# Designs tried in a protein design run: designed miniproteins, single chains, continued (2). Part 52

Each design is a single chain, and the fold is of that chain. pLDDT is the mean over its residues in the fold that is shown.

## One batch from the design tools (miniprotein)

Design m5799
Fold by ESMFold2-Fast:
Structure m5799 (fold): chain A 73 residues (1-73)
Amino acid sequence: SSGVREAIEKFREFSDMMGEGSRKGEELAKKMSKEEGREIRRKLILAGALGAQDPEKGRKELEKIYEEAKKKI
């Protein structure tokens, strides 16, 4: 059952991170051009889909998107 607990924990952590990342991403997107904001939002959706299959890869992609968004402000 440790494997099940690990899977649930990783999913919960990803869900929390996705929620927080989406909120932070939206706030950053509001500070850039409409076109750049749309691209960031699109990338966040794709990162969510990736994270649903692989939480670790989803987390890394969210971090990359956040750093990219920060550079556009």
Scores: mean pLDDT 74

Design m5800
Fold by ESMFold2-Fast:
Structure m5800 (fold): chain A 82 residues (1-82)
Amino acid sequence: MSKEDHEEIAKLLKEAEANPNIKVTKEGNTYTLTSGRTPEAVELITELANLATPSEDVEVSQSGLTVTVTIKDNPYLEELLK
């Protein structure tokens, strides 16, 4: 992943946390985002899932209205999320 991709992932995660129709939970280095049924919330989690190219330091998966983002020891992305 490029530096710009990491910055966009951090931005989308922060936007999801600010969205009242998206439930964000953090367990260790894994973020679980569960969308409500509003078009805006569904679009946001879908963009997050589609943005992340599989890499050794970030894993993104989508199952229905739930997107899971796992950060595998990426200090730069972890710093952006503080």
Scores: mean pLDDT 74

Design m5801
Fold by ESMFold2-Fast:
Structure m5801 (fold): chain A 66 residues (1-66)
Amino acid sequence: SPEKRKEIVKLLNKIREKYPEAKQLIDEVLSAIANNDIEGAKKILEELRKKYPELQEDVDKILSIL
């Protein structure tokens, strides 16, 4: 759904602004989503959650929409 994709992109941009240290991995998730690589996006989101445990709730929300 275009609406779901827009919501995910908005959430990822918000996380990136609040946690600049996560920018590289968030940009990789955004790239995967833009290429319709949902499995790749999920893999990078799991890596993001492992590296930044404070983002677990935000990552879980995005995963629930994907």
Scores: mean pLDDT 84

Design m5802
Fold by ESMFold2-Fast:
Structure m5802 (fold): chain A 77 residues (1-77)
Amino acid sequence: SAVEEARRLLSQTPLDPEVVRRYLESEDEAVQRAALEVLLSKAQNNVEALVILDEFLRLSRSEAVRAEARRRMAELR
């Protein structure tokens, strides 16, 4: 599935910036949520998590995913 592929590719180290951008710009909300979960799981601290959440707010086309990113951001502050 596209969700499983996103989880696999985004779990790799180092992360390819083009792969990250592709998934952040995806029109599939399930893929976007999977990308958010994997990238946040790789964050070592709250600063890294906030950077990831800011990227989703800037690049995501899904209002549902942006709302989730804002909610998670508020929980870290």
Scores: mean pLDDT 79

Design m5803
Fold by ESMFold2-Fast:
Structure m5803 (fold): chain A 67 residues (1-67)
Amino acid sequence: SMERIEQGAILAAGTAIQRAIEGSGSSEGIELSVKVEGSKITAVAKVGETTATVEADVATGEGKITV
């Protein structure tokens, strides 16, 4: 479902942003990139020198966060 992909992308993006803010101590200059490949979502957020990557698969429920 496209709605599941959209919800997954929003959640992945929000999680990546939150982790980048937490790691940097700042909410200024947030850079966000979201890529969707089938059921797989990759969200990358950068704040200052902190980069947080969230990888999620809405078909399998698997997820990984890297900061």
Scores: mean pLDDT 85

Design m5804
Fold by ESMFold2-Fast:
Order: sequence, then C-alpha cells, then structure tokens
Structure m5804 (fold): chain A 67 residues (1-67)
Amino acid sequence: SLADAIAKAITEAARKAREQGLPSATVTVEVPADPERKEVYRVTVTLTINADGSATVEVKVERRPLE
C-alpha cells in the first residue's frame, strides 16, 4: 500500500542518516498503484534530524506509468 511505502521510506531514511552520521537522508521507494501494475506510486522521503532532537519528514508522492 501507499502507507506501507511511506513507512518503509521513512524507516530507511532514518537508518541511513544514523548509520552514516548525517543529519539528513533521502530515500525513494516505488509501490504498485493499480491492480494491473501498469502504474506506480513513487515515494521520496527526506528526513532531517534537528539540533533540538526533533525530526522533520518531507514526503513527495507521484503517480507514474510503469514502462
């Protein structure tokens, strides 16, 4: 689902930032948008860890034809 793709991208961005010692990371994932799998949701997440210990998450979702 789209929600699962967003959750996966956030989790991967957080892991990437932590493992690389970076305050920000960007991750892109794709998930099927239709039953015939001719379209995908492309989900791009940018996660920023702020100096006060909070985090900012920016999510971009695009619906794109496959092929």
Scores: mean pLDDT 79

Design m5805
Fold by ESMFold2-Fast:
Structure m5805 (fold): chain A 87 residues (1-87)
Amino acid sequence: SLDSLLTNLVVLQEQAIPLDPELATLLQRLQEAAQNGDVEEVSRVLDDLHIRRLKLIVLKEGTPELLDLLDQAIQTAEQILDALKEQ
C-alpha cells in the first residue's frame, strides 16, 4: 500500500540524514510528492536519485552503506510511482 511505502520513506530518510544530506533532501521531496499524488514530481525525484547514485560512483564518494541506502530509496520511489499510476 502507499501508506506502507510512505512509512518506509520516513525510515530511509532518518538513515540518510547522517550519511548524505542531499539524499535526505531527495527523500523528503519524494515523501511530499507521494503524499500529494504528484506523479510528475515523483518521476523527477526518481531521476534525481539515479543521478545522485551515478555521481557518487563516478566521484568515488559513495560508501557501500550509502549506495545500499540509495538503491533502497530508488526501489521505494519506483514502487511509489507504480502505486500512484495504478490509482
Scores: mean pLDDT 87

Design m5806
Fold by ESMFold2-Fast:
Structure m5806 (fold): chain A 70 residues (1-70)
Amino acid sequence: SSSTTQQIKQQLKQYAKEKGITIEDSALDSIAQASQGDLQRALRLLDMSAKAGNGVVTATIASVIGNSRK
């Protein structure tokens, strides 16, 4: 649901701050949507996106990583 998406976005934002990751609001939305309400999945996608973006996560990077989930 939208409320679950907002909760995941808040958790992702906190995780990014703790790890020194810069993340766009649109990237937060993309990762939260790709996670389908699964916080562990969302955190994994964020970590992968941060590695791909060298600490900067854009919506484009988040979308590519979200589609490459295995």
Scores: mean pLDDT 78

Design m5807
Fold by ESMFold2-Fast:
Structure m5807 (fold): chain A 61 residues (1-61)
Amino acid sequence: SAEEELERLKKELEELLLTTPLSSAQFDQVVALAQEGDALRETDPEKAKALYEEAIAIVKA
């Protein structure tokens, strides 16, 4: 389901943030994307997914 996909993406992002060093600018950007994604989970799950995937991509870069 969309909710299960969003939960998995959020868990992946949280695990990456625990193990990956980021600059303060990268951290702020990732947090902003994650917060926007969290706000949109019920109203626009596709946009929430895209925001979590963008945050994950920044951490993996």
Scores: mean pLDDT 85

Design m5808
Fold by ESMFold2-Fast:
Structure m5808 (fold): chain A 67 residues (1-67)
Amino acid sequence: MPSPSPEEAQKILEEEKKLIKEIGSNKETIEDLLKELGISDEKATELVKKSVKEGKPIVEIVKEELK
């Protein structure tokens, strides 16, 4: 399998970022949102990997993680 396309993952993150912003969060990026919730940068990267591996949108992965 070709190296994971971080560009494609970044595009997905940008779309999810727009959705989170639209939800009414005062955070500009998903990274800022995750930091406020106490999630480290390393954990955010892990969530992206899970999103790709499981085929689920990152918003759903984050929601499950934050429960």
Scores: mean pLDDT 63

Design m5809
Fold by ESMFold2-Fast:
Structure m5809 (fold): chain A 77 residues (1-77)
Amino acid sequence: SAREALERARKRVQAEVERYLKEHPEDFDGELEAVDPETGAKVKALLVNGELIVIDTSEDPEAAARAYRALKEKVAA
């Protein structure tokens, strides 16, 4: 299903980011917490060379997307 494909893609992206940061620790700007304004669910996000990467450990991609949008607005302000 699309959800299973997206979950596997997400896990691959997380592994790639972890590998990249082990080789380029200077590009790691910090760990942020993204919060879904609808449910209050907390999602971890990494800032890598100015790029915001959401590391979603939840099974709800919609909650992660809402948390990302809220964090993106806050960082842009």
Scores: mean pLDDT 69

Design m5810
Fold by ESMFold2-Fast:
Structure m5810 (fold): chain A 84 residues (1-84)
Amino acid sequence: MKVKIKVVDREGKVLAEFEVDANLPADELIKKIRDFLKKETGATISDELAKKLAHYIRTEAEEGDVIELFVDPETKEVIGFKKV
């Protein structure tokens, strides 16, 4: 089951997007999200928020869902996420 991740700034501008398989183990899902964030945006995500995001993707998300990750441009940290 595939979901789309959009990385957005405070203005809603899309900085990057990619797809992940929601059926991946949580640790692999977190690793893929972190690797993509670092490579494409330089952004980081806390362990607590990454676990919450992976749990949401694996339990609540449906095929074709879009999830936005909000990045603070000053800290380069993901501060939250929502389903669109």
Scores: mean pLDDT 83

Design m5811
Fold by ESMFold2-Fast:
Structure m5811 (fold): chain A 75 residues (1-75)
Amino acid sequence: GGSFKSKEEALASNDPAVQKILEEAEKKPASFNSDFMTLDSINEVKVVLEEWFGAKYKIIFDESNPFRARLEVTF
């Protein structure tokens, strides 16, 4: 399935964009921008960002592919 249920499952993701987001969140910056990824990866990683990191996010859709988006993350 495309849904992560735990932090460990998300970190084990085969999607490098998800892993990059979690690595950046662990650094606790004031804000960062993610790479584009599938909406399934967005839906799962946003839960991790809110529940485990207390982060806020804005979803920016890819104009060339509506099934892809990136996150602008703020702590």
Scores: mean pLDDT 72

Design m5812
Fold by ESMFold2-Fast:
Structure m5812 (fold): chain A 59 residues (1-59)
Amino acid sequence: MKVILEGPSGRATNEAIELLKKKGIEVVEVRSTGQFGNRSISKEKLEELIKKLKDGDVI
């Protein structure tokens, strides 16, 4: 399964990519929002999103 990750570039985004990869989800594109948004995805919320993900989804 391949997804696009949308958010600010940084440590939290890199950690999310690694977690998704461990779950068998490939991040094919990282879209920077270009604006400061304090958006951290919790592990629990990410696991809920994974259950609903399809190929080509944006997270």
Scores: mean pLDDT 66

Design m5813
Fold by ESMFold2-Fast:
Structure m5813 (fold): chain A 88 residues (1-88)
Amino acid sequence: GVFQLPVVQRIQARLAAFEAAAQARIDALNLPQDVRDQIAALLAQARRRIDDILGTSSGLTPDQVVARADAVLAETEAQIQKLIDAAL
């Protein structure tokens, strides 16, 4: 329903900011192309997982939807950091 639209917009904005921050880190660290490709794949997977959460949010509270999205972003951040640490 329309009630969850602000939550969807907040999650989408958070994802966009996350993707922008990841791209800035890639550019600043001059990472190899293979690492850039792996990070791009992780970001694409995170987007799909968040889309799935938003598509299946029927019966969940807004706080539960946000918590699930935040968990996906936290996991993705940890995976990106691990790739960066391994590349440096």
Scores: mean pLDDT 82

Design m5814
Fold by ESMFold2-Fast:
Structure m5814 (fold): chain A 102 residues (1-102)
Amino acid sequence: MTADKLRKQSKASQEHLQALADIIEEKSSQHPDNDVVLFYNSLDPEKKKKFREILQSVVNENSDKLAELLNEIQKEDHGLFLRIVNLARHLELQTLLNVAEE
């Protein structure tokens, strides 16, 4: 891989993490075209709360809390779990994907 390709991927990941932080801070209006913001706005209020807790765990690199939340959601709302995993694959969020696969 070229250094330029790695730098572009790193920048995209940082922009996605910033968008996740903005959603947690309820600043979703600042990034209306972002896939994470669009996904979040598609959820009902109860699912928004659960998704926000997952985003907070990803941003804080809290793998234990993330694993707990993903296991709970997988049991209670398998459809939401699949949507989150598919979004994570699209955004290449390795931390979330690694926790979801364990």
Scores: mean pLDDT 62

Design m5815
Fold by ESMFold2-Fast:
Structure m5815 (fold): chain A 73 residues (1-73)
Amino acid sequence: ATEEQRARAIALVRAAGAHLGLEEEAAIVEEAIRSGVFDERALEAARRLDAALKALSEEEVKAVRDEARALVA
C-alpha cells in the first residue's frame, strides 16, 4: 500500500472507533496497518469494527467516511 493509502485507512479506523465506541479495537487495527502485520488479534479487532459499521445506517457510514477524509486533509 502507498503511504497515502495507509494514512486514509488509519483515519477511517480512528473515525469508526470513535463513532462506535470501539477505540481499543481501532487502536489494534491502526497498529497492524502501521506495522503491516495482521495477527489473529488484529483480524478479530477488524472483524468487530466491520460488523459494527455494517449495523450503521447509510447516513452514519457517510458521516464516518467524511470525518476520516477530514483527518487526512
Scores: mean pLDDT 78

Design m5816
Fold by ESMFold2-Fast:
Structure m5816 (fold): chain A 72 residues (1-72)
Amino acid sequence: SEEAERVRGVLEQLKALIETHPDDPESIVKAIRIAGEKYKLPKDVVDELTKAAEAGDYDRMLEILDRLIEEL
């Protein structure tokens, strides 16, 4: 669906942001929250991504994003 392709694009952009700017957790957290609100991501997923970002656990964030992309 067009919605799934749009969400996939956003999740891939979040992965790219994490990989290119791991030293900017505030921008990563902001991007996660915006994507969660705009694309209706599950609250538990947004909360776990936000916790991982605030902890600097980039490997965990990538695992969560990869799982979401595969579920689309």
Scores: mean pLDDT 79

Design m5817
Fold by ESMFold2-Fast:
Structure m5817 (fold): chain A 55 residues (1-55)
Amino acid sequence: MSPAERLRAVLERYSALTGRLTPEEIDALVAYFSEDPESQREFLRMLEEELARLE
């Protein structure tokens, strides 16, 4: 799984749990972070930590 695919999967799970983030917002976030792999990894880590708190 690519980092972008992993980020999309985590964002989709976040949207399903919280009712926030539209598919268009998820697409925009994945595209935004695709240009900087370091920022993408840091954002993914923070988002996974947030999901762990919500579950």
Scores: mean pLDDT 77

Design m5818
Fold by ESMFold2-Fast:
Formats: C-alpha cells, structure tokens, sequence
Structure m5818 (fold): chain A 83 residues (1-83)
C-alpha cells in the first residue's frame, strides 16, 4: 500500500538522516521543556515516536540479516517516493 511505502521511506529517513534525527530531538526537547507545539508539530512528533518504536522492535526481534533486508526495502521505498 502507499501508506506502507510512505512509512518505509520515513523509517529510512529517520535511520539515515542527521537532519530528521535533529528535528526529532528538537521536538522532544521542546516537549520536555513544556513549550507549546503546533498541531502539525504534534502530528510530526507522534509520527517520529511511532517510527522509533518500530526501529526498536526490529532491533529487538530481527536477526542482522533480516534487518539488512528490511533496510533494503526501506531504501527502495524512499527512492521510489522521491521520484
């Protein structure tokens, strides 16, 4: 599905992009500091939380070879979505 492809692409960005990681950290720090987030920033933060949980589940439940295959699927989805 397009939703699954989008999620795989977002997982790839979170795993490999310093900019996306820094954005996630910024939103988390602002939340911890009690600073208000816009509705769009709240949705962005919740997406990052969901993606981070999926990465943790992969690390906890998958072999290195399975993770390698999943990363290849993530990269393919990212490349296809950016076209």
Amino acid sequence: SMEKKKELAELYELWNSDEVLQRMIDLERRRRAGQPLTPEEVEEYERYRKLAKKINELVDTKTPDEIRKIKAEMEKAYEELKK
Scores: mean pLDDT 83

Design m5819
Fold by ESMFold2-Fast:
Structure m5819 (fold): chain A 63 residues (1-63)
Amino acid sequence: MLSEEEKKALKEAEKEAKAGVVRLLESGSMTADEARRTELTRAAEKLGLSVEEFLEKYRELEK
């Protein structure tokens, strides 16, 4: 369920994920695919969702 507060949390998680991907790519320790997977998993866990649920909610939010 996404309340107004959770929508803000989802948007914040997306910003953090983007920053995290940049940091991981800058460190050279991961490929872009691995960085995205890592950040998606972290964002989903932060919101108490599975990765697939997170992606569905994010897609609805972006729409």
Scores: mean pLDDT 73

Design m5820
Fold by ESMFold2-Fast:
Structure m5820 (fold): chain A 80 residues (1-80)
Amino acid sequence: MGLDLYEKKFDEVYSRAEKVLKERGDDELLKKLQELAKELKEFLDRLRQGYQNHEVLVSNPEANEIVNKRLKEIEEIAKK
């Protein structure tokens, strides 16, 4: 459940940031956005693999902090 929420938040934040940067025509910031998005997606994939053995999605405070920090970085790229 927690992992699915992270993936949905990522999709929303990324889609919004990508739209703003594409409309602005800022190819350099768009590349940076794509790089940050790739790093966060790889992190989420690793979390998914770590929980598969128990088939239990447990909230991890450290994982939550990392995801929120990465999402904020993606949002900030698109704001100015």
Scores: mean pLDDT 73

Design m5821
Fold by ESMFold2-Fast:
Structure m5821 (fold): chain A 86 residues (1-86)
Amino acid sequence: TAEIGALLDAVLALPEDERRRVLDTAAAEASKLGPEGQQLATVLRRAAAERDPDRRARLLAVAGEIAGKLSPEEQARLAATLRAAL
């Protein structure tokens, strides 16, 4: 929830190549989770490829909302992946 949102905000401050790497890493991990995780992976990959800052911010806001629907265990796993990739 709040932790994942803060981590995604940190990703927005990264240079483009590092931002894409972190988001692709998070998407790969999210894709191993249930249907909500697969939906999250799709949004994260779209955000990684998005060049417009405003659209990217909207995609990451949607990603944060979907992440909030994951189980506590899945949220902890995703947060750990984001922290390790940052």
Scores: mean pLDDT 81

Design m5822
Fold by ESMFold2-Fast:
Structure m5822 (fold): chain A 87 residues (1-87)
Amino acid sequence: IRETLEAEIARLQKLIDKDPNNSQAWNNLGVLYRRLGRDDDAIDSFQKSIDLDPNNSQAWRNLGLVYRRQGRFDLADQYFEKAEQLE
């Protein structure tokens, strides 16, 4: 439900305000933005997660899912391959 997703986003934003280097919190924020269809916000959040932890295979896979939804299949495949290489 949109209202519960917005509440979860607000909670994660407060966690990030306290610890902006928390890669997992940024990844979780991206997942919620993706579920809302806010693809640009999702991409920014997943990219921040990867910038903080380049070995976060989950963030690489999640970026691939967003690019696939945008019809950017070649880019999506590239990110999925990166996620697989990290596992």
Scores: mean pLDDT 84

Design m5823
Fold by ESMFold2-Fast:
Structure m5823 (fold): chain A 91 residues (1-91)
Amino acid sequence: VTRSPEELRRAAERLRRHAETLLKAAELLKQGKPEEAIKVLEEAGDDETAETVRYMIEVLGLSPQEVADVLESSAGLLRRRADELERRARE
């Protein structure tokens, strides 16, 4: 089933907004502020990613920089998907 152009644009906007939230959290992690990064994710309603970040730091012992790299990679995937949906919405 093909989504309407309007549905595709709204989906792309949601993915871009999610990617921006992940990038903000990643920047805070790079600054050595993991608690502020977790708060940004929770305030955006991304409780699952917030708990995953906490788990990676506290249980797995990953550095904030390593966790930031994971979030940046995820944001890149979301942005590429958003670009694809926007192209399809124009067709």
Scores: mean pLDDT 84

Design m5824
Fold by ESMFold2-Fast:
Structure m5824 (fold): chain A 81 residues (1-81)
Amino acid sequence: LTITSITKEGDEYIIEGTGFSELASKPGLFFNGKFVTGLEFIDDTTARTKKPLPEGTGDYEVVGPGKDGKLIRSNKLPVTL
């Protein structure tokens, strides 16, 4: 599981990466190690949220259960929003 970008598109944030199909439904998005929102999967490379994300610069990470029930974590992605 890897994340490569987080982009604001209208009222949504789009998270791009790879390996989202390895997660069970409803992974979390974390900012500087703290849970901020759940994500909705679009496909294996794209997830989204309509929840406001924290302003400023920090490390984003996607975390959720894999299909085997073990937690999967992405890389930490530095983003300024």
Scores: mean pLDDT 73

Design m5825
Fold by ESMFold2-Fast:
Structure m5825 (fold): chain A 91 residues (1-91)
Amino acid sequence: MAEEKAELARELLEKDGMPKEVIEEIVEAVRNEDLEKLAKILEKLAEEEGLEYPEGPDMSEEERRKFFLEQAKKILETLGKKVEAKKEEEE
């Protein structure tokens, strides 16, 4: 499952034209189900893009870490559902 999620993530990121280095870091984090590493990558990308945080007051450092950890978990769950859907659709 983790390997299938990593493969799907690679395919999606390559389609979007993401830089190779970014793709490799995300794929590795997905493959290892490393929520902390994936959260750090998401935070860095958000900072580089001029950042869209959730609506509300400015977040503390701990709240930001928690937010990106939740986003990382949602990404892994979404990839897992897509892998299962693809498997069902091919049968």
Scores: mean pLDDT 71

Design m5826
Fold by ESMFold2-Fast:
Structure m5826 (fold): chain A 100 residues (1-100)
Amino acid sequence: MEEINKKIEELSKKADELAERVKQLETDYKNGKITKEQAIKEFENIRKEAEKLRDEVLKLYQEVLNDPNATKEQIKKVEEVYRKVSAVIARAKNMIKELK
């Protein structure tokens, strides 16, 4: 159980860090600190990292569903991390589309 909770916390932290990177990148672009080309490249990097993280979240979700001792709260937390990562992917994709 401690291992599952630790994995959830680690993946949630990574999702939050990616969300902060998206916000900072948007701010840097709006303030003229980076070029449009640099912004597109960095949003593409964040998108790829977030897609990899989503795959890790899906693997953990399968592990939790197959564990007879897994709690409803643990399942809910993994689903929340999945939503966070999906939001980061969507935001990065939208920014890339808007900047092209």
Scores: mean pLDDT 87

Design m5827
Fold by ESMFold2-Fast:
Structure m5827 (fold): chain A 94 residues (1-94)
Amino acid sequence: MPSREELVEEFVRRAEEILRSEEGLSEETKKAAIEAMRRQAEAALRRGLSVEEVMDLMEQAITMTLLEHKVPQEVIDRIMAKLREVREEILRRA
């Protein structure tokens, strides 16, 4: 079965793909959101948090970064909907 670390890394890869593919985001915003997400994932994994808790913190880091960069709510909602689908798929396999 996949490890906690493998499931989180899958979410990181798929979230990065979603962010990089979003035409409504500047390259600087994409980079900031990815870096914030990776920092939260690494910190949460070190603290021994569950896959669900790690993904929650990653989603929060992305949302906060997008809001700070004044990304339109419609774009944020679209990104978060895609991330939620990925999260649900991973949690079903956890």
Scores: mean pLDDT 87

Design m5828
Fold by ESMFold2-Fast:
Structure m5828 (fold): chain A 115 residues (1-115)
Amino acid sequence: SQAEIEEKAKKLFEELLRKFNINEPSEEEIKKMIEEFRKELKKLGFSDEKIDKYIEALKSAMEIMKTIREYSKNNKKISEEEKKKLEEKLKILEEVFPDHPIVYILKDAVEKLAK
């Protein structure tokens, strides 16, 4: 069913973000993770348009997590412009995964970096 296929995509997305957070991968490793995600979504039968949306959500989540990690380790406060850029990436993530716990977690982390 479509719901079963979407649940599989969600679990794969969650596993890739977990690996990203734990391993702090290089740009080359991130590129391979994105390519693997694209291939798995194709196997699940998603259209190219939907695959691109999932890939944009993955990239957005990874960039937000990387920024949070960098600023937190250096005890740096983000600028209003940087916050707006992260909020734009959060909107992309929220469009693909509405009400997902990760969206809430990342929104809270971004708000705390701005204080």
Scores: mean pLDDT 86

Design m5829
Fold by ESMFold2-Fast:
Structure m5829 (fold): chain A 83 residues (1-83)
Amino acid sequence: SEARKAVEEALKRAVEAVKNSKSSKGLSLGIAGALIAIGGEFEAEVYIKTGKMSQEEADKLMLESAKIAMELVDEAEKISAEA
């Protein structure tokens, strides 16, 4: 699924941003990105397993979470590049 791949990519980049961080702010943003990506996937799985959300709705939730995570990772990467 594209949504799952987007979450996996966001998490991978968040881990790399944490690894390359030279500041507390960059580190915090990278961790926040990872938490948003994982949290979105976890929430989507819970809603699917409980029958409260369709696969389409869950995919949209995961894609939105990945987008937010990527925005945080981009900010972390910019801070690390400026340090």
Scores: mean pLDDT 86

Design m5830
Fold by ESMFold2-Fast:
Structure m5830 (fold): chain A 79 residues (1-79)
Amino acid sequence: MKKIMDAEGERILRELIEAAEELLEEVRENPENASTFSAAALLVIAARIVAETSPTVSEELRRRLERVEERLRELREEI
């Protein structure tokens, strides 16, 4: 029975995306903090890996991941 484990995997992915979203807002407020940017980038990479290796990911989470990846690229151009 993997449905419960798949739901936990989706929860972990959501938590990674939420953490990345939070750190990206922090980068926006303090763009001079390279460590916060690096942490956000690592979380986005981890979330992408989880999304690509998971067979069951909602369109909502995929769209949110794409959005944080786009936001990370925008902030990278500003720094």
Scores: mean pLDDT 75

Design m5831
Fold by ESMFold2-Fast:
Structure m5831 (fold): chain A 72 residues (1-72)
Amino acid sequence: MKLSEEQRKEIAEEGVEMVLRDGVPQSEAARELAEKYGVDKSTVSKIISEALEPLEEERAEELRRRQEEAER
């Protein structure tokens, strides 16, 4: 998997926006961005996860509450 630092930054920014703004699950956002950039979904998912780290405290609480209702 070949990722330029520019691609990594773009993936992180788009992924964060998809997850936080559109409420897209990280897995789905990673899949779409992986297809767009031609990279592995797991790699993209990790980039998104790392970019969300400073914002996870706020968003994780919202997602966790929804997860508790859905129970997966």
Scores: mean pLDDT 71

Design m5832
Fold by ESMFold2-Fast:
Structure m5832 (fold): chain A 91 residues (1-91)
Amino acid sequence: MLASARSVEEVREAVEEVVRYVRENELSEREKAILITSLALIGIGELTSGNLEGARVVAEGLEEIAEILKETDPESAEFARKIAELIKENI
């Protein structure tokens, strides 16, 4: 396995860093797309590894990003929300 998914703590740290970065910085549409897509890939990886708690943490982080972006970038917010829904439906 490429990523160890050893602990929910590692996933949480990664998610918290991305959420913090989105909240504290003015990001381009491309940067937002890259960050949301990166979290989506982590969440899918956790699901396929059976780390359902890690997947939940990613989904919650994506929901928080959607809330941060909903006023300034509703398209990116909707993208994040849809990915979070997809992850949660498969937990």
Scores: mean pLDDT 80

Design m5833
Fold by ESMFold2-Fast:
Structure m5833 (fold): chain A 70 residues (1-70)
Amino acid sequence: DVPAELKAKIRAEYLPPLTQAIQDGDDARVEALKREIKEQLRKAGVSDEAADAFVTSLLMEAQLKAMDAQ
């Protein structure tokens, strides 16, 4: 599992730029941000399965925020 402190840090750093990229329809930036998040999780020793699950959850949060902002 991804540690709670690391989840909070990544959510605080990446939710705003990820939400903005989604609002802008900037697929390249969304993919770049996903890659950066996965790299940080890998460096912290998080498994690929746990990292993928967290990134998916974060994308859903960003999508919901992007829809609410429109």
Scores: mean pLDDT 81

Design m5834
Fold by ESMFold2-Fast:
Structure m5834 (fold): chain A 98 residues (1-98)
Amino acid sequence: GLEYALENLELVKEALKALAEKNFEKAAELISKLEGVPKEEALKAIEEAKEKAPEVLADPNASENTKLMAKTIYEGDKEAAEKLIKALEEKIKEALEK
C-alpha cells in the first residue's frame, strides 16, 4: 500500500541525493534495498539511465519528472533531485489523504 511507499521515502531520498552526487555505488546499494534486486543489476540500470539521459533531455515529449531524473543522474543536478523528492512527498501525501 501507500504506507510501504512512505516507509521507504527516506531510502528514495537518500538514493536521489547519491545520484546527484554521482555516488552511483551508494545509489545502487539503496536501489537494491528498495527494489529487492542485486546491486550489480541496480548499477547496470543506473548506467543505462545515464546513457539515455542526453536523449531524454532533448525529447520535447518527455515529462518534467523524467527530465529532472535525467538531470539528476547525468548532470549531478542537486536542485533537480530536490524537486523530484518534493514531488514524490506531495504525491504520497495526497494519496494518504484518501
Scores: mean pLDDT 78

